# Designed miniproteins, single chains, part 9

Each design is a single chain, and the fold is of that chain. pLDDT is the mean over its residues in the fold that is shown.

## One batch from the design tools (miniprotein)

Design m281
Fold by ESMFold2-Fast:
Structure m281 (fold): chain A 68 residues (1-68)
Amino acid sequence: TLVEEARRIVAEGRELVEGSDLSPEFKALLLRGFDALLAAVEGARSEEELQAQLAQLRRAYDSVKSML
């Protein structure tokens, strides 16, 4: 499901952040960001909203990956 894909992306993003050399404070900020985006995906009321929130999560993941 799209929610399962979102959970996989967040799990991978969390592993990248936790394995990085970033400060504990910056890691906490990024991890909180992923949790908020996952909550938005899980709270979607339609497949259209779910797709839009998942696309936002994918963009956030790509941005975080590019800065590490």
Scores: mean pLDDT 85

Design m282
Fold by ESMFold2-Fast:
Structure m282 (fold): chain A 95 residues (1-95)
Amino acid sequence: SFFEQGIRRMHQLIEQYRAGKLTLEQLLDGIQSIVDELLSRRDTLTPEQQTHVDVLKILVDQARDLLDRGDLGGARLLLRQIEDHIRNSLEELEK
């Protein structure tokens, strides 16, 4: 599904970041792009999927704000929450 593809793409970006292939800024930019794509078709998502995307949007926006203010430590803590949310969403898709 479109939602599943979005979640898998975000998970792949996180793996690339952890492998040292992306900067934190590039990772957050990539996740933001995918979240915005999902939100642009929010009406095609289930209520549960909409909740997952809404939470990711909030976390990514907060992480970007912290990074823009030079709070790298705060941005990294929010990234951990983003990673956990994406992992949980992916696990629910696999059942």
Scores: mean pLDDT 85

Design m283
Fold by ESMFold2-Fast:
Structure m283 (fold): chain A 55 residues (1-55)
Amino acid sequence: DEKKRKEIAEQLEQKGRELLAQADEMASKGAHPKAVANLREMSELYFEKAKELRE
């Protein structure tokens, strides 16, 4: 139920934030734009899934 969904949503949000931080760091170090974009897209999927679980 809602409590377990909220806990999972929080974990997904944490993973999303970690991926965004990694993408930003890689971009600042001159990593390939495609790799950075892929990490940001993965982060967005985590946030979207978390949002769905909170509803």
Scores: mean pLDDT 83

Design m284
Fold by ESMFold2-Fast:
Structure m284 (fold): chain A 79 residues (1-79)
Amino acid sequence: SQVEALREGLLRILEEKGVPREEAERRIEELLSMDDQERIDYYKKFDSPFAASALTAAQLRLIGDEIQKELEEEKEKKK
């Protein structure tokens, strides 16, 4: 399914970026728990309207980049 492909693709990208598996899995599950409108609104910040089509590798990388950025911002707030 598109959901499983999204989960697998994002997990690999985040692991390659050095995000711990536990944090990567948690973030992916949060993203997958969003309703369709919440996901669309989230993805608008990437200029990437993927509502009903298969995600491209480029779209997955943009989402992975944003998740990594959000995790880095959370670490900065802990300083």
Scores: mean pLDDT 67

Design m285
Fold by ESMFold2-Fast:
Structure m285 (fold): chain A 61 residues (1-61)
Amino acid sequence: SLREEALRLTMEYMNRAHETLDDESFNKAALRMGEALAEGLAREDVEGLRRRLEEILEEYE
């Protein structure tokens, strides 16, 4: 389902953020990734969600 795909995708990016970022940066990125997930689900837009998750991760690298 779209929900399952969106959740899996978000968890993949959150796991990468956890592995690569410090605790403070991870907490900020995780909050924004959660907001992106909520927006992606509301819009039913998994590709928009992917782009937003990539953007968030890159902002904290």
Scores: mean pLDDT 86

Design m286
Fold by ESMFold2-Fast:
Structure m286 (fold): chain A 64 residues (1-64)
Amino acid sequence: AEGLPLSEWVAERALELDPSADPEKVRAVAEELVERGVFPEGFDPTLPPEEALETLARFVLSQL
């Protein structure tokens, strides 16, 4: 497994949830939100990594 930035993991998970989404837009939104520290209301970073990634991925998709 590669050590990818959080934004890349979020983008990959978002594309798994919605394969019809534009990969470039998904990556751009994920990068912007992660860099700005913008997360969904009630986001808990102590969640299991897969649950945290799914929460962030769904949030990214909602911003498209």
Scores: mean pLDDT 73

Design m287
Fold by ESMFold2-Fast:
Formats: structure tokens, C-alpha cells, sequence
Structure m287 (fold): chain A 76 residues (1-76)
């Protein structure tokens, strides 16, 4: 069950990064805020989970923010 929750957060973070890539400059701050909220939720859940799950969540959040930064640099 923990594995499914990690995979769910990974999918949700990836979906938000995709939404950010498709967003207009006007919509970008709103999508960025959604990503920040989801990352916070995932991080808080990870803190209550196994070390393995925490590591995977941390890596997923890191990948999402790295890609978001690249998208921001291209659009802004």
C-alpha cells in the first residue's frame, strides 16, 4: 500500500510539471502554486513513512522542481 502512495505522488507531481509546461505566462504562477502545495503534501506524508518511501518522495520532489525551474527559465 505504501508503494502505491509513492507511485501516486510521483504521477501527480509529473502531471503538474506537464501542466506547467503547457501553461501560459499568465497561468504559470497558479500552476507553480499547485506544484508547491502537492510537493509539501508529499513531503509531509513521506516524513511519516519508511526511509525508503521518504527517499523516493524526496527524489520525486527534487526532479519535479528541477524540471519546473527549466520550464520557468524557458518561459520567463
Amino acid sequence: MEEKKVEEFERELEALVREMREASLEQFPEVAAKLEEKAREAHEWGLKSSPEARKRIHEAIGRAYEEASRIAAEKL
Scores: mean pLDDT 83

Design m288
Fold by ESMFold2-Fast:
Structure m288 (fold): chain A 66 residues (1-66)
Amino acid sequence: SMEEIIEKAKEYIEEESKKIAKEPLPQSLLDALKELARQVIPSFKDWEQLKHYLRQVIKMEAELLE
């Protein structure tokens, strides 16, 4: 269901950000990433494509933190 995919995406963002970032990402950024995931879910055919996209966005955002 859409609800299950949204929850899975939120959990993935939390866990993946902890693995990629040297310091915890700001809560506002995590909230923005979770909202982005909700908006883009209908554009992806499966969880693996969504996961790949989210991983790339998290990496990019972590690298932009000064």
Scores: mean pLDDT 80

Design m289
Fold by ESMFold2-Fast:
Structure m289 (fold): chain A 91 residues (1-91)
Amino acid sequence: KEIEELKKRKEIALELVKLLLEKGGSEEVQELWNSLPEEDREILHKIVTETIAENRDLLAKLPEEEQKKVLLEEITKKVEEYYDKKIKEAE
């Protein structure tokens, strides 16, 4: 039951990251954000902020479209790692 909730939260978080990078601060992104628990919002904010900071020098050299691809790949990886760890701990 707890594992099923974590899997749903992972799917919402991944969809949110994808939509945020494709469409920016749309109403759809805001609705997905508000559907997540506070803990998930805090970790997503941290992942996004840290990923941008870590890749700052690379991003400055890339066109906007390539910046979005790099951010999507790196953020998606960190989000998946976070939820997969939580799911394993709940088993």
Scores: mean pLDDT 81

Design m290
Fold by ESMFold2-Fast:
Structure m290 (fold): chain A 67 residues (1-67)
Amino acid sequence: MDEEAAEEIAKTLETDGSPEKVEAVGRKHSGMSPEVAEAMMAGITVLTETGDKKKAAETFRELFEES
């Protein structure tokens, strides 16, 4: 679950760059761990504050890797 959720979230952040679509992916994976959910929220925050899809995806991946 977590690996699958993380892969889809990261891909959506870096390719689509839509906070709305990233949130939809998170909702699809409602059974994911709190760690992945927190990383997703951090990625969305970076995306909305900077508009940088690559930076948002990198932030998510770093937080997920630390978990």
Scores: mean pLDDT 76

Design m291
Fold by ESMFold2-Fast:
Structure m291 (fold): chain A 73 residues (1-73)
Amino acid sequence: SKKEIEEKIKKIKEKLKELLKNENIDPRLATGLALRLIGLEIDIELGLKSEKEALEELEKLLKEIEELLEKSK
């Protein structure tokens, strides 16, 4: 659902904020992930991705962010 997409985007934004504040993570990696989210939000708003495709790509992005946070501990 659209609500599920919005909730996933919100969660990703919260995790990206953690990445950007983490001094042990390369800021280039954090910036690249943030730009990728921006691109996904634009594609979703313009209807260039289906709800299923949007959710799958958001889940992949979230997983990459969570893996990077785990490695930085």
Scores: mean pLDDT 83

Design m292
Fold by ESMFold2-Fast:
Structure m292 (fold): chain A 70 residues (1-70)
Amino acid sequence: SKEELERKLAIANMVKAILEAGIDYLQRLAEKASGEEKARLNAQIERDRTELANVQKEIDELEKKLEEMK
């Protein structure tokens, strides 16, 4: 249903916003860090960026499905 797709899209956009804010926060921490702590933060940023890319693909697919229902 359109309502189910709209709800899924809203949730996916919320997850995207949380991931983007989290990545920005971790990047600020990494700028102030050094050594092993910086490496750990950069590794987490890369994992979160991968998750963000997956969420963006889901958003794109949901938007396409909603557009096809017009």
Scores: mean pLDDT 89

Design m293
Fold by ESMFold2-Fast:
Order: C-alpha cells, then structure tokens, then sequence
Structure m293 (fold): chain A 59 residues (1-59)
C-alpha cells in the first residue's frame, strides 16, 4: 500500500466502527476520504477489501 492508502485505511476503519452511520453518510465519507488522499476507485476498493479481511479475522 502507498502512504495515502494507509492513511485512508485508518480513517475508513474509524468510519466503519461508527454504528450510528447511515448508508448515505457512509457513502459520503467514502467519497470524502477518496478525494482527500487522491485515491482511484481501484485503490479505494483495495483498501476496503483489506479492511474487510481484517474485520472478518476479528469476528
């Protein structure tokens, strides 16, 4: 992962840990984080996939 992808990963992890987040708010946060760190759609997908794998290991 690039440095930007690592920072996006940490911010997305915090967003995913918020149980009060609506689907619309979640979508807005994904778009904000992607733009903030200059990620492509593919890079955002890779970050989310890796975060999902870590969450699955915790369950």
Amino acid sequence: MTEAEKKAYEELKKVLDDPTMTADQFAAELARIRKKYGLTRAQLHDVLEKLGEEKAKEA
Scores: mean pLDDT 77

Design m294
Fold by ESMFold2-Fast:
Structure m294 (fold): chain A 61 residues (1-61)
Amino acid sequence: SDEIERLEMLRLLLQAFADSSQYLAEKLKDTNPALAQENEQSAIQMEQQTQTIQQRIQSLS
């Protein structure tokens, strides 16, 4: 359905952002630990949102 397609697109975008934040956290952990931790927290929040979207997709299938 159209809704499922839009949710899949949103899930993919959020996953890409989560991956980017995780990458930055890893690169910054030794030079800027505070910013690294902030990026880790952002990645976790985005991954939680992707899981919520995935559950919504499953409920619509």
Scores: mean pLDDT 87

Design m295
Fold by ESMFold2-Fast:
Structure m295 (fold): chain A 103 residues (1-103)
Amino acid sequence: APLVPQSGTPEQLRAIIEALEIIKEEALRRGSLTRSQILDIARSVLDPQTAAMLSTMMDTILAKYGTRAANGEYVLSAEDLVKALNALIATLQRNLAALEAQA
C-alpha cells in the first residue's frame, strides 16, 4: 500500500483527493503520465505545501509501480496509475472521514 501522511487538515486532504481525480482523468486522456506531468498537474490546482504532500505520496506509487524512461524519469501507464490512484483516494477518503469525526 502507498504511504499516506498521518497529518494534514481536512481541507488539504479534500484538495489532494480532487487533484488525484484530475490526475486520473489526464492519465486516461494521455495513456500514460510521467512524474513531471503528475507534479505539473498538482502544482496547477494545489497550493505549494499541499502539492508537496501529494508529491510524497506519488513518489511512493511511482517507485512501486512505475518504469524508468530513457531520461531516468518514472512513467506510469493510465491503467496502472488509475488503479493505484483509486486505492490511494479510498485510503484518503477514510482518513478524511476519521478526521472529520474527530473535529
Scores: mean pLDDT 80

Design m296
Fold by ESMFold2-Fast:
Structure m296 (fold): chain A 66 residues (1-66)
Amino acid sequence: SKLEELRKKLEKMTVDEIREEAYKAIEENASPEVVRLYIEELEKRGDVTSAAAVALMAIGRELDLE
């Protein structure tokens, strides 16, 4: 699936690349499921601050992550 392929791609990226792609996904109004994968991967990498920032931006921009 597209989501599984994205998850595998994220596992191969650096935390800096994941952070940049996460902000870009918010800017491009990506689906809630895609945004959630970026948030989860940032949390796994220990970048909790960026994960929280992306989550707040997604809520503000998309209104609902579900």
Scores: mean pLDDT 78

Design m297
Fold by ESMFold2-Fast:
Structure m297 (fold): chain A 100 residues (1-100)
Amino acid sequence: SEDAEKGLELAEKGLELAKNAKTDEEAKEAGRLAALGGGLASNAAENATTEETRELSLKAGQLSVEAGKLAVEKAKTTEAVTAGIAGALSGIGGVFQATR
């Protein structure tokens, strides 16, 4: 699934950015990438017809949760915290759909 692969790519980028975030803007962007990755993972898992798509979506969801949580820890503004929370929640959605 293109969505599962893209979701994983965005979740991985979000996590890497969150790990290396030095500014609030970087933390906010990490949360945004995590939210996009988790959302794509959730959509891909809901429509999954193969185990491979489900496994990729699960991994993307898990990484989006980690990225979102770390983005919240690095955040200094309400906007960046909100982005991190959105990332974590989207990741949880991805994990939930992949494990149904």
Scores: mean pLDDT 89

Design m298
Fold by ESMFold2-Fast:
Structure m298 (fold): chain A 89 residues (1-89)
Amino acid sequence: SAEEQRGNAALGRVVEAAVRFLLDPAARPELERLTEEAAAEVPALRPELEAILEAARHLAASLTPEMRKEIDEGVEELAEAVRRVVERK
């Protein structure tokens, strides 16, 4: 349905914004705005959209300022840094 297609598109936009936020802490206001815009467009998905936002904030809080300074070296290095933080025994 058009509503399901709209919901999938909204989820995709918020997930992309969440990944961007993990790469750049300055992108937090954009993630928050896009999440609210998506939730306003598809209110039935608000809990899922807010869960994505919360998960992104939680992951971002686990990254050190030093790790974030190394983001410019590439997406793969950032993925490694996030993995190391998540896998920290």
Scores: mean pLDDT 76

Design m299
Fold by ESMFold2-Fast:
Order: sequence, then structure tokens, then C-alpha cells
Structure m299 (fold): chain A 82 residues (1-82)
Amino acid sequence: SKEIEELAKKLLEKLNIENTEKNFEGAKEIVELISRGKGKKEIEKVIKKYNLPVSADEAIKVGLELLVELGVEKLVEAVKKV
């Protein structure tokens, strides 16, 4: 989805990881797993698969921060539509 792609770009920016095709695909999978409430073990598998220069703990922390920001934006948009 467009939201997952935007979150993946922001994840790479906050982690100071170069936005290559490989890193972007890995970041998308990480964001999708976090959004589905998947744990550290699943995130570690994605990091190893794409050889991402980040720890699972750091990726989860930043990913959760981005999902909270998106949730706040959606709440603000919902209030403005009333």
C-alpha cells in the first residue's frame, strides 16, 4: 500500500540507511510485520534476509514511533471530516 511505502521510506531515513531497492523492500516487510503485531524473531529474519545494517530492537522502536505518528495523523483527519 502507499502508506507502507511512505513508512518504509521514513524508516530508512530515521535509521540513516541508504534507500536502495533491497533496503526499501526490507523496510516494507519490517513495517508490515510491526503493523501486524509480529515479534522480534520475525523482524530479525527480515534483517538477515536483506542484510540490513540495523538491530531488530532499533527497527522495532523506530517502526512503532512511525506507526504512532500515522495513527495520530488519521485521528486528526477523522476529526476534521466531522
Scores: mean pLDDT 81

Design m300
Fold by ESMFold2-Fast:
Structure m300 (fold): chain A 82 residues (1-82)
Amino acid sequence: LDRELEEVGVLYEDEDVKVIVYRDKENPGRYFSLVTFNRKFKSKEEAIKALNERFKVDGKILEVKLLDDGFEVLVEGVVTPK
């Protein structure tokens, strides 16, 4: 990511998912949520479905990354457990 982001802390964590909140260093009123699933997914679409089943996404999805053993979503805004 080309943005200067600062880690604020962990908003949510359980055995298979972690949500870390960042703020924009140039605009401290702007927040970003990084959602990391510690589970292997077959596709980006399957992982996004799992995200939307577990969390309410109040923001814009900026980036989606499929990892070897997980999945990451960067959201401009807040995600909350359903």
Scores: mean pLDDT 76

Design m301
Fold by ESMFold2-Fast:
Structure m301 (fold): chain A 114 residues (1-114)
Amino acid sequence: SMAEIQKAKEEALGEADALLLLSDNLLAKFSSSPVVQELYEEIKRAVELVKKTIELDPSVAPELRERLEEISRLVLEALQSDEDTALQLAEEALKLAKELKEYAEAKLEEALAK
């Protein structure tokens, strides 16, 4: 239904905003880390693409939300960890952020072609 689509869209957009906040907090904690700096920039790009993709094709919102939640889990764990563990988790989150960016970009291109 339209109400279910709207709810899924709002939930995915909320997760995107939450991930940006978590990533900003991680960058504040490990500001000199190149991997954390790269992660923050990749998350910003991924979130921009996710928001554009959801606006054009809300049907992808559940999949995008799941991917955002997985990255957020790693970033939240990194925030609660010692530096060595946090940097390993940041590298894992970076891989997932790049995959999310590629997935969202492909879905955006598909939506624009319709």
Scores: mean pLDDT 90

Design m302
Fold by ESMFold2-Fast:
Structure m302 (fold): chain A 63 residues (1-63)
Amino acid sequence: MLKFTPEEVKEVARELGLELDDETAEKIAEYLNSGKSFAEMAKELDLDPATLLEIARALLKKH
């Protein structure tokens, strides 16, 4: 069952050398669970789409 949590997002971001605040991690988890596009997430969160893709790949690896 593919459901991401903010805690998982923060953990994989840390593994990638990134520090995310709780609010950003929560939004990334919400957007991934809703199937929102990486480009749209990057625009709303002011993040690089490539960074979001790496986070998503790491999350899928853990599932």
Scores: mean pLDDT 76

Design m303
Fold by ESMFold2-Fast:
Structure m303 (fold): chain A 70 residues (1-70)
Amino acid sequence: SLQALELEPEELKEAEELALELQPVFDELLSASDEEQLEFLELIEKMWNSELEERKKLLEELKAKVEKKK
């Protein structure tokens, strides 16, 4: 649960919204190869550690990778 993370209330809500946005990515991740899963996880980790503006760019990259996989 995202609530298990020690985040500020604003950060927690942002993380929850991001998790909902990532649901399609998780669906693709479950069917992806180990190599593809690593690539998605690296982008997700980078996004979680980025400022809001960079996070949005990384989210767009994740969505693009999902579309290319199909």
Scores: mean pLDDT 67

Design m304
Fold by ESMFold2-Fast:
Structure m304 (fold): chain A 91 residues (1-91)
Amino acid sequence: SLVEKLENAILVVEEIFELLKEGKVSIDAAKEALEHMREVLIEEAKKSNAPEEVIEELDKIFDEAIEALEENPEEAEKILVEGLKKVKEKL
């Protein structure tokens, strides 16, 4: 379900940012992982017949987080974790 994928995505985001903070992954690797996660979540949202506003919110969250990633990784993590939790609460 979309809820289960969102719950898993939040955990994976927290792991990615921990690895990034430890210098175990690059910014480029983190961007690639987040882009893949975006695709998976949007596909599941469409499959689950989620409202258009949910799909738009997911795209916006990932766009804003990925844009922030190079300058402010802490803000990028906050955008993703808080954003994905809010999307989950709407379902």
Scores: mean pLDDT 87

Design m305
Fold by ESMFold2-Fast:
Structure m305 (fold): chain A 80 residues (1-80)
Amino acid sequence: SELEEAIRNEDAERALALLVKRFPEIPNTERMRRTLGAVIQAVKAAQPKTIEEVIPFLAPTDIPEKYRRPIAEIILRALQ
């Protein structure tokens, strides 16, 4: 819920810090903070209904492919 709150508040720094704790292979870099912030804004604007609609927004990020589905699910839940 704290991660979902950070995503709802568009707090990319807090969201990335919490994501790295759950998925330690995610790069904790300034580039990742910027791309995550852009992804959150884009997903919020698109108002997707399914995880499958969120996953393509993560493709340009440095998030490892194996974590994209669980992260897409978290983002979808946060923004519904």
Scores: mean pLDDT 86

Design m306
Fold by ESMFold2-Fast:
Structure m306 (fold): chain A 71 residues (1-71)
Amino acid sequence: MKKKAEEIRKKAGVKLSIETVSKIVGIATSNKEVSVEEIAKEAGVSKENARRVLEAAKEMGLVNAELVKKK
């Protein structure tokens, strides 16, 4: 998990901890209907940071775009 979270962080270009990146991905994968705004609130990060992490995770095949709703 740590190695994938580190790669997501580098690809997203965010200055978040590996634990925070893992939390964002975990929230997105455990919920079928969750917005970027809700993920940002739960993880305690900005919407932009949450969006960047989710986009990187989708490119790596870890998150299905259809499971994450964007506002």
Scores: mean pLDDT 71

Design m307
Fold by ESMFold2-Fast:
Structure m307 (fold): chain A 119 residues (1-119)
Amino acid sequence: SDLEVTLEALLEALKELRDLFKDIEDEYDEKEAALILGKIQEEEDIKLSAKEVLKLLLFLSKQESFALSEEAFKKLLELLGESKDPRVVKVLEKAVELIGDAEGPMVEALREALERAKK
């Protein structure tokens, strides 16, 4: 599915770019990041600080895989698009590069998140 392709691209981008989050590791709490992911998986409307977004991405970079519904994934992408942090932009750019010519609603949501993050 385009969801699986897009999630794999995002996870691969996060693993390749993990060193961008090195400064966050000293403030990183795995339990807090896991709770944030849990709220996203439950499709809750949450707002995250810039640091919380970076900690979430660091947590995701350490996972082999993670499960999200299409609506949960869209909520994750909305949070990434609103962050405006240059590191989040680089992750989204790498993910878009890795998906290549793949098409679908989740691929378009990822591309839209990148355009929002760049603004």
Scores: mean pLDDT 84

Design m308
Fold by ESMFold2-Fast:
Structure m308 (fold): chain A 78 residues (1-78)
Amino acid sequence: MPSLAELAAQMADAIVNKDIARLEELAREAARAAGLPEAETEEYIAKIKAAIEAGDMSTAYALFAEFVALLQERLAAA
């Protein structure tokens, strides 16, 4: 299994390339590994997707950072 750091790096690359499909796949994989609830995972994916589609890359990166922090918190709690 890729580490969370490896998945986060791949997600960052997907955001830079505006590869929403790849971002969704990686985000769901990371969330499943961390035990993050599906509803919360889908909310972050939707928000990041909306920011990318709006061209608001600053918001996309901020939401991505929040998502990664949440994954780290869940792993620490497990």
Scores: mean pLDDT 83

Design m309
Fold by ESMFold2-Fast:
Structure m309 (fold): chain A 84 residues (1-84)
Amino acid sequence: MIEEAIKKLEEALKYLDEGNLEEAIKKAREASRLALEVYNKTGNEEVYQASREAQFAAIALEAGDAERAKEKLEKALEYLEKAK
């Protein structure tokens, strides 16, 4: 389940680099939901932080702030990798 959330974050970063903001937003939201599901089962605070950062990335993308979104996606990925 953590690995699935990581894959969605990696997909979001790829779509962002390609300029596909719609898919980047979708993947960031999917990553946030998957991380929250893991948190609800495990209580792992790093997974909760990953869910929050992925949600902030989606909000930044909707506001047109690609640089902030990339930073938030990378932070979410770091939290999930640390939680493995």
Scores: mean pLDDT 87

Design m310
Fold by ESMFold2-Fast:
Structure m310 (fold): chain A 86 residues (1-86)
Amino acid sequence: MAVKKLEVKVEGTRVRVRIEVDPQYLAEVIGAAVEAAFSVPGVTRVRVTRQSDNEVELEIETDSPQAARDAARAIEKALKELNEKS
């Protein structure tokens, strides 16, 4: 499975995402999470705040608390779908 553990925390207009990954899927996991975040209107920035071969942390900035909640759900859905196919 590409994603071994997923932690998503919504803090106002900000979303913090921590992902434990299979190293061979690192690029695909980052790509899927970033694409899912930017699919949400109101997402203003996505940053990779930490990266190793088996863990990545993302910070998503939005213009509203609703956009933050929507971005969190979009990321969780995209990574779950990726994990079911890998």
Scores: mean pLDDT 84

Design m311
Fold by ESMFold2-Fast:
Structure m311 (fold): chain A 75 residues (1-75)
Amino acid sequence: RDEKLLVANRMIEEAAAKVKAGDTEGALRAVREGMEKLGGPEAAEEVVERVRPLIEAGDVEGVVKAMREAALELL
């Protein structure tokens, strides 16, 4: 379980950095890859759809919050 927490933290940090850089595609990819490692491809796509509007809006705080909530649901 500790390894999943480490993966979740790294993924959240990477996604936040991509959003700050304006890299929407990179941010969506980071979320998908990280969430797939936590809950599989179906869970990853659900989280991607949830965070897409936040990423497109450049809402770094919103993305971080949503990803933390999703990671907790998958752990």
Scores: mean pLDDT 79

Design m312
Fold by ESMFold2-Fast:
Structure m312 (fold): chain A 100 residues (1-100)
Amino acid sequence: SDEEVVKEIEEFGEGAIKLLEQYAADPRASEAQRLVVTRHIMEELEKKALEYIEKGANKEVILKAVEKVVRRMIELAESLGMREVAELLRERLKELKEKL
């Protein structure tokens, strides 16, 4: 169901948020490493979104769930001073919305 798919996207988002918090708190993590992690998160989220759409999930429902998760990650990145991460997330969300 669309409800199950939204739940899976939201659960992925919770994991992504925890991972970004860990990298933000790690004084050994470079900006380049944080950007690499952010790119991998967005690539996996795009892959999941496309797979759900291919399996018959409603595109608009998927897009709304993905946008909600990415906006939460942007807010977290901005709150933690990770401006470059927030910018990458905004750019990738825009590209994903155009692709879907």
Scores: mean pLDDT 87

Design m313
Fold by ESMFold2-Fast:
Formats: structure tokens, C-alpha cells, sequence
Structure m313 (fold): chain A 65 residues (1-65)
């Protein structure tokens, strides 16, 4: 319940960060968000691990900008 809400909030944050880094990837960012939403419905713990992994990857990409 609470875990699912945390995952969705992080997914939304990641979506906005991806759009900020490169607006050309807007469609891909939206698709990633929908994927995370489905994963959170099926397995919130797995979804959290996935979202955290993506977030770290985006942080590394931001350092290179």
C-alpha cells in the first residue's frame, strides 16, 4: 500500500527528470512510467528496486551533462 505509493512518486520524479535532460525522449519517459505503474501493481518491492536502479542511472547521466 504505502510502498506502492512511494514507487509511483519516484517513477513520476524519474519521468520529469528524463524530460528535463532530453525532451526528445518524452514518449520513452511516459512509457517507462506506465511500465513501472504496472510493475508496482504486480510486485511493489520489485518495482521499488527497479525504480531505484533507474534513478541512480539518471543521476550518473546528469553528472555528465
Amino acid sequence: EELKEKVLKLAEEIRERIKYINPKTQVQADQLFEYIKKLAEEDPERALQFVESVRKHIEELEKKL
Scores: mean pLDDT 78

Design m314
Fold by ESMFold2-Fast:
Structure m314 (fold): chain A 78 residues (1-78)
Amino acid sequence: MEEKKKHYLAQSRGLGAGRAVAEALGDKEMVEWLDKRYEEIVKKLESLFSTEEEKKQAREEADKAYQEGVEAGRRSLA
């Protein structure tokens, strides 16, 4: 389970970085694709947990990883 969680969190971070780059370049099609992919990853991450509290915590961790990715992507373009 932990390895799958780490995998989905790493994907969340990567998707955040990609979205920041795509948005800066005006690639709206790629932004929409990345947003849909992130929603899929969050759902997969939540499916690893049985309780609503664990699912909420996992979602919060994914959102944090995604935002870290967005910040990294924005910094790479500066």
Scores: mean pLDDT 84

Design m315
Fold by ESMFold2-Fast:
Structure m315 (fold): chain A 119 residues (1-119)
Amino acid sequence: AEAAPLSATAAGVAAGVWARNRGLSDEEILAEARRAGDELGVRLTERILAGAPVLDLLEELRAASDPAGQAVLDRVMELRRAGRSSVEIAEELHRVWAALDPAARDAAVTALAILSAVE
């Protein structure tokens, strides 16, 4: 059997980012995040719409993550603090993807959704 689909957090952020990129209103973006995701996914989407810094969003995600997810997010935050672009961070996550467990992969997908949303 295949691995489970995205967590409710990752699904919420991904749905919100998708809706925003389609030009939907803030109310419609949050409605999509609520339909697909959990409270954390909705909260992260609300903070993205409010213009929260990427590092603050990643720190909130880290606080809710298990140790494997936290390790991946520590690496993402290190690269962001070092001035790496969202594209460079996505390439790094792609290189290590096969070595990540499911919880770490979920944290990586959520982080990628955040990075794609915040300029």
Scores: mean pLDDT 80

Design m316
Fold by ESMFold2-Fast:
Structure m316 (fold): chain A 87 residues (1-87)
Amino acid sequence: SAQLAALSAELAERAKPAAETVLRAERGEASVEEGIKALEELAELYKEALDRAVELGLLSEEEAEEMKEKLKEVVEKEKEELRAIVA
C-alpha cells in the first residue's frame, strides 16, 4: 500500500544516520557511548514505526508486540557487543 511504502521510506531515511553510527562504533571509528546512543535512537524509531503500522492497520497489536520483544532482545545483545569492543 502507499501507506506502507511511505512508512518504510520515512523509517529508512530517519534510521540511516543512527545505523551508520552503530556500524562505525563496531569498527572502532566512533565511541562505544556514541554507538549505544545511536542504537537506542534506532530502537525508538523502529518502535514508532511499529506503533504507526498498528494505527494504519498494517499490523495487529499482537504482531507489533512480538516484534518489539525481538527488537528489545537484539538491542540488548548489540549493546553488550559494543561494550565488549572496549575490552
Scores: mean pLDDT 83

